Designed miniproteins, single chains, continued (5). Designs and how they scored, part 72

Each design is a single chain, and the fold is of that chain. pLDDT is the mean over its residues in the fold that is shown.

## One batch from the design tools (miniprotein)

Design m18655
Fold by ESMFold2-Fast:
Structure m18655 (fold): chain A 63 residues (1-63)
Amino acid sequence: DEVIKLIKENPDKKFLVTITMGSSDGGSGGKANDLKLELSKFDNVTVTFKEVRSGFGVEVEEL
């Protein structure tokens, strides 16, 4: 995953990751949870969730 690689290769930087998940799309919830679990292994990342009607997305910001 491109996001995980970015965080792993920049351990001296802090990142905010926003995971967007659809409230009407059950499939996006599983993807969001799996990504959150992988990201929780890193000390240099903060994860937030954004709920939308439909869809899945990931945004990364350097803090």
Scores: mean pLDDT 74

Design m18656
Fold by ESMFold2-Fast:
Structure m18656 (fold): chain A 94 residues (1-94)
Amino acid sequence: MKLEIELRAEGEFSDEEIENAREAAAIAIDTFEKALEEGKSNEEAGKAAKEAVENYLKEKNIKAEVKVEVKGNTITITIKFDGAELTLTLTIKE
């Protein structure tokens, strides 16, 4: 099994927002990988990653919307700020 990671940022981030977005992405990746190692499905791992990011943002009082989409072996996690969006794409390979 190989995991491909793609990170895309759109719009204008403040220095604080980009720092928080990077930390949120790292939390999402770590949570997703741990869930897969525990034998969870892609959908369960994606949900766990979403919840971990939402908890992080809430603890930091950061206003952002978190979305997760699972299409087979491709998981897309989108973090939307008021003026910027971060998209994390995780693809599971053979």
Scores: mean pLDDT 83

Design m18657
Fold by ESMFold2-Fast:
Structure m18657 (fold): chain A 77 residues (1-77)
Amino acid sequence: MKEELGKRLIEEARAAKEEIARRAPSLSAEEREALVAQMEAAKRAAEEAAKAGIISEEEAEELQRLAEEAAAVVRAA
């Protein structure tokens, strides 16, 4: 169950990152700031989920990497 959940979260995060990258050039400054804040919150949530044993540390690291990549795309746009 939990191992399957981690894989699903990673796939959802990859899809979200692609959508964010597509939208990034068209976002207002306020939308970019809000989205970066959401990515930072997602990184914290992944860390907490790993500490709680809901997902593995490796899965949390991948989720945090995807969130940081998405945030970097938004910041660069």
Scores: mean pLDDT 80

Design m18658
Fold by ESMFold2-Fast:
Structure m18658 (fold): chain A 101 residues (1-101)
Amino acid sequence: VTQSPSSVTVKAGSTVTITGVAESVASSVRWYQQRPGQEPVLIADNTTSLRPRISGSVNGNTATLTISNAQLSDTGVYYNQFTDANNEVTWGPGTTLTVVE
């Protein structure tokens, strides 16, 4: 599993896209956000957003997370989790997002 980009810095109000690619077709895709000093929290489950300004899409072995109108509170590390047809779970290496004024 790969994630792109590995790190990105954007201005507040920008749209950010993070892509995860697995070697097999996903049965389930989850996205987690880890803010500095905090535990990772689930923010998207397949195409279902659990946070405002977040949207997810899945196409075969590719998952995309879009963060619209980025805010300083969106700063953190984003992890993609793939589950394949055999219920094997694989984590992406993470994408570090920094939002600035």
Scores: mean pLDDT 80

Design m18659
Fold by ESMFold2-Fast:
Structure m18659 (fold): chain A 77 residues (1-77)
Amino acid sequence: MVPQETIDRMRGLANIESAELEKDPKKKAEYYLEAGESFRRAGDLERAIEAYEKAIEADPSNEEARRNLEEARRELA
């Protein structure tokens, strides 16, 4: 069976690709948010932080991405 960590990392990478292809800023931010959550579950906090930062860049009004960024930074510190 594929480990959950590997599945979550692959899901994160797929969501990054979806975000890069997405033209709608709100949907782009949603894909980056999902990527960040997937990387966070995989234990890849550095990639999770990068994804959340990109979500905020795409949609600065996305409060969930801001909260998740703060939590991930706290976990890394």
Scores: mean pLDDT 84

Design m18660
Fold by ESMFold2-Fast:
Structure m18660 (fold): chain A 70 residues (1-70)
Amino acid sequence: MEKITKEDAELFIELLEEAINDPSLSEELKKELEEIREKIKKAVKENDLETAQELIERAKKLVDEFYEKR
């Protein structure tokens, strides 16, 4: 898998913020996405793009699983 850039991670943080503010998402999912967003922010500040990418993939899976169950 191709490594993401810092710019890609920052864009994804903005997309997660939009998702967290979506009233259709469950409270449990919103809390988990907020935790992941904070971890991505920390990883980006530490220049740990590998950890940021793993967290992004986890967030995408959680969102996909939510819509599959809906």
Scores: mean pLDDT 78

Design m18661
Fold by ESMFold2-Fast:
Structure m18661 (fold): chain A 77 residues (1-77)
Amino acid sequence: SPLSMAESILFFREFGDLVTELFEKNPDLPEEERRKLLEEAVERARERTKNTPKEELEKIEKELEKRREENREKAEE
């Protein structure tokens, strides 16, 4: 369903943002500690996705469609 796709995209957006922040703030973090923070980021991303209103999910769907069209256009260059 569209909502399931939007929820997946939102999850990966939130997770990606958290992971980027994690690596920027902790570049020299040991692998074991990095793994723990990544697992925490997964749980935080799930919670943020769960609490997202329907209107925000619909906005993500529209952005996803636009990105698919742009990526298709760039791939042909």
Scores: mean pLDDT 74

Design m18662
Fold by ESMFold2-Fast:
Structure m18662 (fold): chain A 63 residues (1-63)
Amino acid sequence: DMVGRLGSLLSSPDPRTRLGAARALGRLGSQARPAVPLLEQVARHDPDPEVRRAAREALRRIG
């Protein structure tokens, strides 16, 4: 499951990996709905402001 795998990458210690995962989930749109709770946590709490911004953009695209 691509969505599940990308969701797991949101917990990576590497901020570049988390950024890539958030962007990929955003590109999947409505298919990424199962990742919404994880993206909400990342958008609020990730230490990297670019990762937080990407998670917010992904949430906007998913709806």
Scores: mean pLDDT 88

Design m18663
Fold by ESMFold2-Fast:
Structure m18663 (fold): chain A 67 residues (1-67)
Amino acid sequence: SAEEYLEKAKEHFARGLEAYQAGDVDAAIRHFEEAIEYAKKALEVDPSLEEAKTLLQGAEAFLRGLR
């Protein structure tokens, strides 16, 4: 379901933030990429899901800063 994909996206986003704060850039990139993929899957199921759009934008912004 969209909610299951959103939950996975949120978990990866949180782990990405933890890795970023710990200075583990490689782990942060991997987790933000996973957050993006799950957020996109959530939006494929429910395009109106604002929380998934917000999370997608946030994860993409972090990746731009790390790349």
Scores: mean pLDDT 88

Design m18664
Fold by ESMFold2-Fast:
Structure m18664 (fold): chain A 84 residues (1-84)
Amino acid sequence: MDDMIYTTKLMQKTADNLKKGPSQIPDAKQYADDLISSKSNVSRGVGRTMMFRIDQAQSGNFDDATKKVQDDADNMKRNTDQSQ
């Protein structure tokens, strides 16, 4: 239902903010927190994964973490587009 579309949208926003650089980490954390605050178990699980990636970015693995968030978002988009 709407949960997968909503989750995909916030994952992409998280990836887009990280691509803009480390100064956008607080905004990226807000999108991940919005997923964690969701009442959907799927969205909460994804949000925790995104927050973990952002914590890796803050710990010095910024480029790798950003790439992984974008890959996760792309995979979720493909699954959303094919799940009908």
Scores: mean pLDDT 77

Design m18665
Fold by ESMFold2-Fast:
Structure m18665 (fold): chain A 89 residues (1-89)
Amino acid sequence: MEAELGRKMAELYARAAELAPDPEDAAALRAAAEALRKAAEALERGDEELLREAEEEAARVEPALQAAGENPATQEALARAREEVLAAL
């Protein structure tokens, strides 16, 4: 469940990045998707070093991701991505 949830969250953020019109917000969403993807892989493999790397990457992107979440256009992109990714489940 943990790795599966991580993969779905990564898909959601990656899709939101494609839909986000602001390139800075799209970059933050892509970075978040990559960190979540690495975390899911680390959990599946039991790779503690990869998990630590993913956690550090997530921590570094968090301020930019929070700022992106304040943009109404990025909020719409996230809502749209959530509908598309969850509908595929």
Scores: mean pLDDT 81

Design m18666
Fold by ESMFold2-Fast:
Structure m18666 (fold): chain A 60 residues (1-60)
Amino acid sequence: SKLEEMKTRIIKAILEKDEEELQKLLEEAEKTFSPEELEIIKKYYQAALEGLELSEKILS
């Protein structure tokens, strides 16, 4: 599905630390998905960022 593909693209951009691609994907999501689907994407993004922040704190 488009939602699952978007989630995969977002996590890949986060893991690759491609902030420009990540911003483009979030803008694309806002234009492409319903408010309900967009909320799922935002929750997924928040969870992924939280994981990254925790990893960075452990490595400091």
Scores: mean pLDDT 75

Design m18667
Fold by ESMFold2-Fast:
Structure m18667 (fold): chain A 60 residues (1-60)
Amino acid sequence: DDLAEAERLEAEARRLAEQGRYEEALKLFGDAVDRYNAAGDGRRALAVLEEAQRLHEEML
């Protein structure tokens, strides 16, 4: 189930980000975006993409 997989990836990405593991978090956020898009949930995909973009800015 793409939606269930996307939710798991998003949750794991957030845990990694909270641990300061930003590169790993960004990879999983990207995987979650792909899965949300595959599930037809473009709104959730956009929200996760925006969260990942904010995280990427913190790395600069």
Scores: mean pLDDT 86

Design m18668
Fold by ESMFold2-Fast:
Parts: structure tokens; sequence; C-alpha cells
Structure m18668 (fold): chain A 114 residues (1-114)
């Protein structure tokens, strides 16, 4: 399941790069599901983080906040301080340069987890 999750994660990245955000979101969510079934919390978090980026690019800020919050919970549960810090930095960049409301709300939800 981890190897299948990794395959879908790579495929999702390809669709994300090509601008097919709906397909990227579906692939990243399926990748997260497979990593979750395997107990790979970091793989699940990484997949949900990219699903959040795809949702944000697709104009769905509400879904993006939900996905980023889920990724943060998984990084925290896994004890992945680096993953959580990188996500926090990415959200700060989103708040500053892309979507203030999405970045701000996601960061607020991450603060509730810490």
Amino acid sequence: KVEEGKKLYKEGKKYLKEGDYDEAIKLFKKSAELYGEAGDLVGEARSLRLAGIAALENGDGKEAVRLFTRAARLYKEAGDEVGLTLLRMELASIKRNFDKEVGEEALERLDELE
C-alpha cells in the first residue's frame, strides 16, 4: 500500500504541475488514504498537504484549510517537527503572497494543535 500511495502521489504531482487541479486533488486524497491504511502518517500528511495546495490553486480555500489542518494534525501525531515547520512556513507564504484569509485561518488552526 505504501508503494501504491507513493505512485499516486507522484501521479498527482504531475497533474498539479499541468494545472489539472481536480485530478491532482483526487489522486492526492487517494494517496493519503493508502498511506493512512499502511500507518504511514508522514506519507499521509505529505499527500494531504499537496491536495491542499491543489485545492487552493483550484479556488477552493475552504477545502484547502481543511486539508492543511489534517496534514498538520498528522505531522504532529508523527512527531515530524520538520514537516510541521515547513507546512507552517508554506502557509505563512500563502497568507502573505497568495490568499491572506486561507493562510491566516490555516495558521490559526495549526496554533490550536500546538
Scores: mean pLDDT 85

Design m18669
Fold by ESMFold2-Fast:
Structure m18669 (fold): chain A 74 residues (1-74)
Amino acid sequence: SMQQRLQDEIDRAMGLIQLSVLRLALRKAIERGDSEELRRIAEESERLARKYRDRFPELAREFARLAEEAREAA
């Protein structure tokens, strides 16, 4: 339905905002050499990848990639 499509667009937009915030946090943590913050970013990104897995698989893959980058940098 049109109502469901609008809700899906809103949910995806919120996920993209969360992804942008975590990408910025990742860059800052790498610049600082903050291994503790990198581990927290990895864990949060893994949780968001699981959250979006079924409805927005492309978004979930981006969060999974972010988690991998954070773990490799930690």
Scores: mean pLDDT 89

Design m18670
Fold by ESMFold2-Fast:
Structure m18670 (fold): chain A 85 residues (1-85)
Amino acid sequence: LPLSKGDYEKAIEEYKKLIEKNPNDARAYYMLGLAYMELGDYEKAIEAFEKAVKNGDTSAYKNLAEAYRKLGDEEKAKIYEQKYK
């Protein structure tokens, strides 16, 4: 069941509010990154996943690799795949 673009935009607003309440919430940054990926905003997804990793969610390295591949940056994608493994 696909969510609409407006549903992802609302999710982004809610995750941003969650981050304002808890700025070290790695899960909130991870979910924010996933929502940006669904909207095709790969640069913002990368920023969110970098914050998720910074706050302890190392699983986001896989998502960083995917986002960089979507931008055509195979070199950075490979670096983050090595970190995820």
Scores: mean pLDDT 82

Design m18671
Fold by ESMFold2-Fast:
Structure m18671 (fold): chain A 78 residues (1-78)
Amino acid sequence: SLAEAVYNAIKSTIDAGGDPYSAGRLAARALLASGVAPEEVREATEKAVKRLLEEGKITEEEAEQIKRGVEEAIAAAA
């Protein structure tokens, strides 16, 4: 699923010590480049972020940074 792809991409970046904002931006750019609609990217991101928070893998602050990165990628693709 798109949510699983976003979850894996973000988790991989965070596990490697990467920046949450950049993780969200890069994951969103990849989906947008493959033709996924902005609304589907947002939905997939919300599901992935919810799961990461539930599993204790990110903080609420990191979740907001991920979402900002996603919105930046969507705005840039418009």
Scores: mean pLDDT 87

Design m18672
Fold by ESMFold2-Fast:
Structure m18672 (fold): chain A 71 residues (1-71)
Amino acid sequence: SAAVERARRRIDALLRTAEGIVENEKDPEKAVEKIKTLRDYALRLMREAGLPDEVIEEVKKRFDELIEKAK
């Protein structure tokens, strides 16, 4: 559906933003906080758009890996 495709594009953009935070935010505490905020927003969008649990788990894992990298 158009809603699912839109959600996927938004999630990809949020992941790219999180990758940019890892690269550019020099304060690890601020980086982690920002990425957690993006993760929580992405998870809400995916749930509301009805994305499959496997996709939600994959995206959550990618954000969690970025959080660990930012520490």
Scores: mean pLDDT 86

Design m18673
Fold by ESMFold2-Fast:
Structure m18673 (fold): chain A 79 residues (1-79)
Amino acid sequence: AEEARKLAEQVATDAENLAKRMEEEGYPQELIDAAKKLAEGLRKALNDDPETVERRARAGQQAVDGLKKLLDKYEEEKK
């Protein structure tokens, strides 16, 4: 239970940091909004629905990994 909460907090923080980095580097607003909504959803689950936190944290980690891969592809196309 405690590990699941720590994972969710870490994933939410990672998503928030990704959104900030994308804003600074001028990435599409849709990607920025996706990262922000992911972070908000995880933080809301931590407060309102702790029983779903582990499942949402795992799904959130996969979503963050997917966003990072899209970011890497965007950087490759800028070369």
Scores: mean pLDDT 78

Design m18674
Fold by ESMFold2-Fast:
Structure m18674 (fold): chain A 66 residues (1-66)
Amino acid sequence: SDEKKAEFMKKLIELLKSGKVKLSDQELAVLYLHEIEGKSFREIAEELGISVATARRLYKEAKEKI
């Protein structure tokens, strides 16, 4: 739901602002596109010009950090 997406973003922004978590630009992009925009890893890979395997890895690494 939009409310769950807003809560996810709020928590992510707080974590990033706290300095407790550092995400690369690509990790942030993959997290946003998947969690907020609901895109598949194939769609994300095409949009960012990376492989599907790289998109999945970046998502996993980002999720492990937050």
Scores: mean pLDDT 82

Design m18675
Fold by ESMFold2-Fast:
Structure m18675 (fold): chain A 77 residues (1-77)
Amino acid sequence: MMDQLNQQNQQLLDDAVQVSGDLQQLRRNNPSVSQDLVDQGSDYVGRSIGIAVSGGNVQDGQDYIDNGRDLLRQAQS
């Protein structure tokens, strides 16, 4: 049971790092995009990373990643 929770936290961390990378690349390559949306997305992803490394609630972490992905898509539009 603990090994399964650790695997879920690792997957959450991997997903959060990927979204964080996409947001940072968008910020660097497209300075005309909405920086407010990129900053909000980065905040949500950072909260998810905090949950993953602390062994917190994985469902809360997934919700934060989903919010970060939505903001990333809005910034790309």
Scores: mean pLDDT 79

Design m18676
Fold by ESMFold2-Fast:
Structure m18676 (fold): chain A 86 residues (1-86)
Amino acid sequence: NAMEKHRENLEKARKALDEMLPWVAELIEEKGPTPELMREAVRRAAEKYPDVPIAVTALGLILAGIDFAKKYNPEEYERILEELRK
């Protein structure tokens, strides 16, 4: 049924994010959250997880939040990077 498919899709999205976030965190630590890196990360996520668009959308929002913090709240940006290192 439709509800079971939605539940399966949400579980797939959670697993996809758990796989993507460490990889993205590593790239941000190495190169910083440049607009090019963020666009490339979202593009690669969409290619790797074409059946899990909600995970790709969530990644995009997370990256937008990191970019926003870097521009408008440098203290929060450093805190986020420190958490990603742990």
Scores: mean pLDDT 74

Design m18677
Fold by ESMFold2-Fast:
Structure m18677 (fold): chain A 112 residues (1-112)
Amino acid sequence: DTVLTESGGGTYPEGSTVTLTATASGGSIEGKKVAWIKEPPGGGPIGVIDNSSVPAKGIRSRFSGSVSGNTATLTISGLEKEDTALYYALTTGLVNGVPGLVMGEGAEVTVV
């Protein structure tokens, strides 16, 4: 099965930049679409990247995405307190040997 391992979570000061990564194992994500989803405390999920490097509608330009090899990257520049959230990568891969949706466990970002 394809697994996404996320890293880069932690506590960051306002105005700093965070880089989150999701690395695939058990399958390749090279050339695939990768979305990033933000889940704020007490709120519902919000798409921030729709397709690897394409921000979701209404999302500010300080959010950027990329995919290189088996690693998807989300970069958030100029961190604001409202960026405090869990961030999940979502792509297609193998689930029980068949094509399906694969989601990372989430990386927690806290802005102080």
Scores: mean pLDDT 80

Design m18678
Fold by ESMFold2-Fast:
Structure m18678 (fold): chain A 97 residues (1-97)
Amino acid sequence: TEAAKEKARKLAEEAARRAEEAARPVSEEEAERARELLLKAGEAIVKGDNSKAAALATAAALLLVGAAIETEDEELAERVVEAALEAVRLVDEAIKV
């Protein structure tokens, strides 16, 4: 239904927003790339391609973890890793809608 598609898109948009906010202090470029991948995951769900959505969310999480490894700020690194895990969770939740 259209309502289910809107809910899935909203969850993916929330994942993208949270990931960008967490990663921006560490890397503006990786924050934007992760955001774009998570928004594409939402579009993949709307098209019925759940496998592509999962792959895009995983790619975003790996970029975020990579950025966290490169920072010397342990608190920022922890927040970025938490955002990466949450992004995968939100996309998985969107797939189940």
Scores: mean pLDDT 85

Design m18679
Fold by ESMFold2-Fast:
Structure m18679 (fold): chain A 75 residues (1-75)
Amino acid sequence: SLEELKKRLEEQKKLAREIVDEFLDAVYTSLLEELKKRGVSEEDLKKIESLPRNQRLDYLLRMVFSGKTLEEFEK
């Protein structure tokens, strides 16, 4: 009983981490799509993809909410 509950708790923690990762991935994908709609080139998108994972999301959020393209943001 206790071992079964412990295993379920460990599974729940794993699922919680997966949910967070899935959410962050969905946000990242949506931000990339928004930048494409704003006319950001494939070259500029590849530049963003070259950034570390944590920096990419922050950079995309700042870009989207500033209303600027990558070129304008980096000017």
Scores: mean pLDDT 71

Design m18681
Fold by ESMFold2-Fast:
Structure m18681 (fold): chain A 61 residues (1-61)
Amino acid sequence: MISDEEIENTIKAVEELMKKAGIPKETRDKYIKEIREAGKANDVDKLNEIIRKVFEEARKL
């Protein structure tokens, strides 16, 4: 199971990546919310999907 600590650590890492890539706050907040929800649901496939979308957004900038 994904722990709350692992979820928060993932959010921290992804948020830093998004900030460094220049992703807007509104978009960052959306992805952080989705990661937290997927993590609480123990939905690893959904979590991986969200992370891929973040990387795609970072590449567009």
Scores: mean pLDDT 79

Design m18682
Fold by ESMFold2-Fast:
Structure m18682 (fold): chain A 65 residues (1-65)
Amino acid sequence: VEEKVRKLREEAERALEEGRRRAEEVLEEYKDEHPSYAAGRALREIGEGVDRAIELERERRRVEE
């Protein structure tokens, strides 16, 4: 059970890291031409990473039960 909890935590951290990486890519690509669009897309990528991390955290809690 603890191994599954550890795996879910690692996956949640990776989901957040992926979201941030994608946000950085979008900001770098569009910052000069479309700063508002870049900011919106970056926030969306971060939001998706956070949503995935929240889902993984909920799965972790279910495994603990």
Scores: mean pLDDT 76

Design m18683
Fold by ESMFold2-Fast:
Structure m18683 (fold): chain A 120 residues (1-120)
Amino acid sequence: MEEIKKKVEEAIGLTKEILEAVEKRDIERAVALLKELGKLYAEIFNELGLPETAEHIKDLLEKLIETLEKLMKTKSIEETVELLREALIKLYEYLAKLLLEKGLEESAELLREQIAELKE
């Protein structure tokens, strides 16, 4: 439980670094950080006994990475950051719901706080 909360806190920290990497046009760093984010959440849901959910999260992050790489080539930084924020909000809403369903209310609340910050 405490270990899962720490992994969620680490994932939240990565979110800020991902957005900063995109703003700096550092695609390689942004992709690496998104892969780390996906790995952390996959580990969380595997530990919760949800291996199918863990695989689904990996697939969602892989699609997000492909979308980000395409956007970085075709869109402005401002548009790319906005679209990435929207994608992360949707991902975190999904993850918060799953954590709440598993009784991880504190971890779910941390993600809800991050969603509120991303919407600002």
Scores: mean pLDDT 81

Design m18684
Fold by ESMFold2-Fast:
Structure m18684 (fold): chain A 56 residues (1-56)
Amino acid sequence: GELEKINRIIALELRIIGLEWELELLRARGASAEEIARLEAEIERLRRELRRLKEE
């Protein structure tokens, strides 16, 4: 239903924000390029899912 869609959008937006904060922390502490790339890939995957849900 509409509420489930709204809840999913909010959950994805909060997840993305949290991962973006983790990405900044990884960069600040000099994490490996592989760790940074994996987190960036997950953020992009969630952003694609969010766009897909918003188009509905």
Scores: mean pLDDT 86

Design m18685
Fold by ESMFold2-Fast:
Structure m18685 (fold): chain A 96 residues (1-96)
Amino acid sequence: SAAERLRRLQEELLELERRMRDAVRAGDLAELEALLAEIVRLEVEGDVILRGRPDPRLAAALETGARFYLELARTDPEGALAALDAEIRRLEAYIA
């Protein structure tokens, strides 16, 4: 069902966000960029499941957010980690 596919995507997003936390802590910006690209892909996929069609504006907004987060991780890694930890807690609460 759509609900089961969305649940699997949310679980995969949570795993990727935990890996992002490790990449930010390590200063591994190349790994962080790759993980952000995969997260954008999964978030777009989730929206297609919910709405039945791709939204290019959503894809562009998510890509912009990913570039912003990558820059934040470069300039303020502590702030980037705090924002990511808040998102991980939000997603864990949603999945539970």
Scores: mean pLDDT 86

Design m18686
Fold by ESMFold2-Fast:
Structure m18686 (fold): chain A 88 residues (1-88)
Amino acid sequence: MVELLSPEQRAAVAAILERAARELEALGDHETAAALRRLARRVASEEVGAGVLLLALAVLLVSARNEGRHEAAAVLDRALDEIAAIVA
């Protein structure tokens, strides 16, 4: 079952993703910033549930760590923790 987020959860999650995307753009990580903005749009349109959202963020975080993008990984880790707290 796809667990859909409440309207309040969607708004909070979208705000966190947009903030993280702006921080990533400031670091020059335009690809990950674009991925987060795409994810924010999908959350807002109810295309993704909590499980898919957390998995997508975890994949981006692991990729950033494996590639040595330590500042991007820190931004993603913070976003993942904040979103996990909202959807738990």
Scores: mean pLDDT 83

Design m18687
Fold by ESMFold2-Fast:
Structure m18687 (fold): chain A 69 residues (1-69)
Amino acid sequence: SSALEKYLERVREQTEELAEKMDLNALESIKKGVEHQLELARKRNDEISVAVNEVMLRVIEEKIEELKK
């Protein structure tokens, strides 16, 4: 696997660990921050930062949906 794929898997794992420690309010707050960072990364054409923030956003959204059940 590419170095980027390995890095993104570490980002996913670390984000999952952090999200497990957060309540719904904290997750909704950090989601807004990650969405903002993703938009900035897209404007900069920073493909690595786009990929990182997309992975983080997906993990946070999945945890929010889990907690809403």
Scores: mean pLDDT 88

Design m18688
Fold by ESMFold2-Fast:
Structure m18688 (fold): chain A 80 residues (1-80)
Amino acid sequence: SLEQQANELMKKGDELEKEGKYEESARFYKQAADLYRQAGNFEKAAIAYSNAAVSYRKAGKEDEADRLEKEGLRTYIEGG
């Protein structure tokens, strides 16, 4: 399922975050967020976008982080 694929991407993102590979981690979290949103799980999608934003910020990618924070908030609002 899309949600199961997203769960696997979240785990990969977590592993990369622990390794300090923040930009790569952020990309995996963003991919997971997109899949959760497609699956209709807006709450998990919003959390994954937030995780991606935090990781991009740690990587010094502030514009990407800002965009994903806004996407996460919008996704959360659209889901409830």
Scores: mean pLDDT 90

Design m18689
Fold by ESMFold2-Fast:
Structure m18689 (fold): chain A 57 residues (1-57)
Amino acid sequence: LEEELKKLKEMPSEEQLEYLAKTYKNKSVEELTIDEINEMIAKLVEELYKAGLRGES
């Protein structure tokens, strides 16, 4: 999981991660810990679920 989280930081959506980091944690993506990145990913997945873009029904 830790290695996977590090790869997520290198994703092409770097600007999206920076926006989320600033909005939810008021920090840059580089200042985020692996735990904080994982928490942001969980929130993103939950938002996609609520929007009906991912998940059942």
Scores: mean pLDDT 61

Design m18690
Fold by ESMFold2-Fast:
Structure m18690 (fold): chain A 55 residues (1-55)
Amino acid sequence: SMEELRKKAEEFVKKAIDYYNKALEARKTDPQKAQDYFKKAQEYVDEANKLIEEL
């Protein structure tokens, strides 16, 4: 259902925000870890966008 797709998209957005915050915290002490977190955040944004396009 559209409601289930919307909930999944919201979950991916929340995960993206969490990884962005982790990346910002890590960037001063571990640039490589920060980059990995940024990549993860972008992956979740992309997944959310795919679900939104199906709505």
Scores: mean pLDDT 85

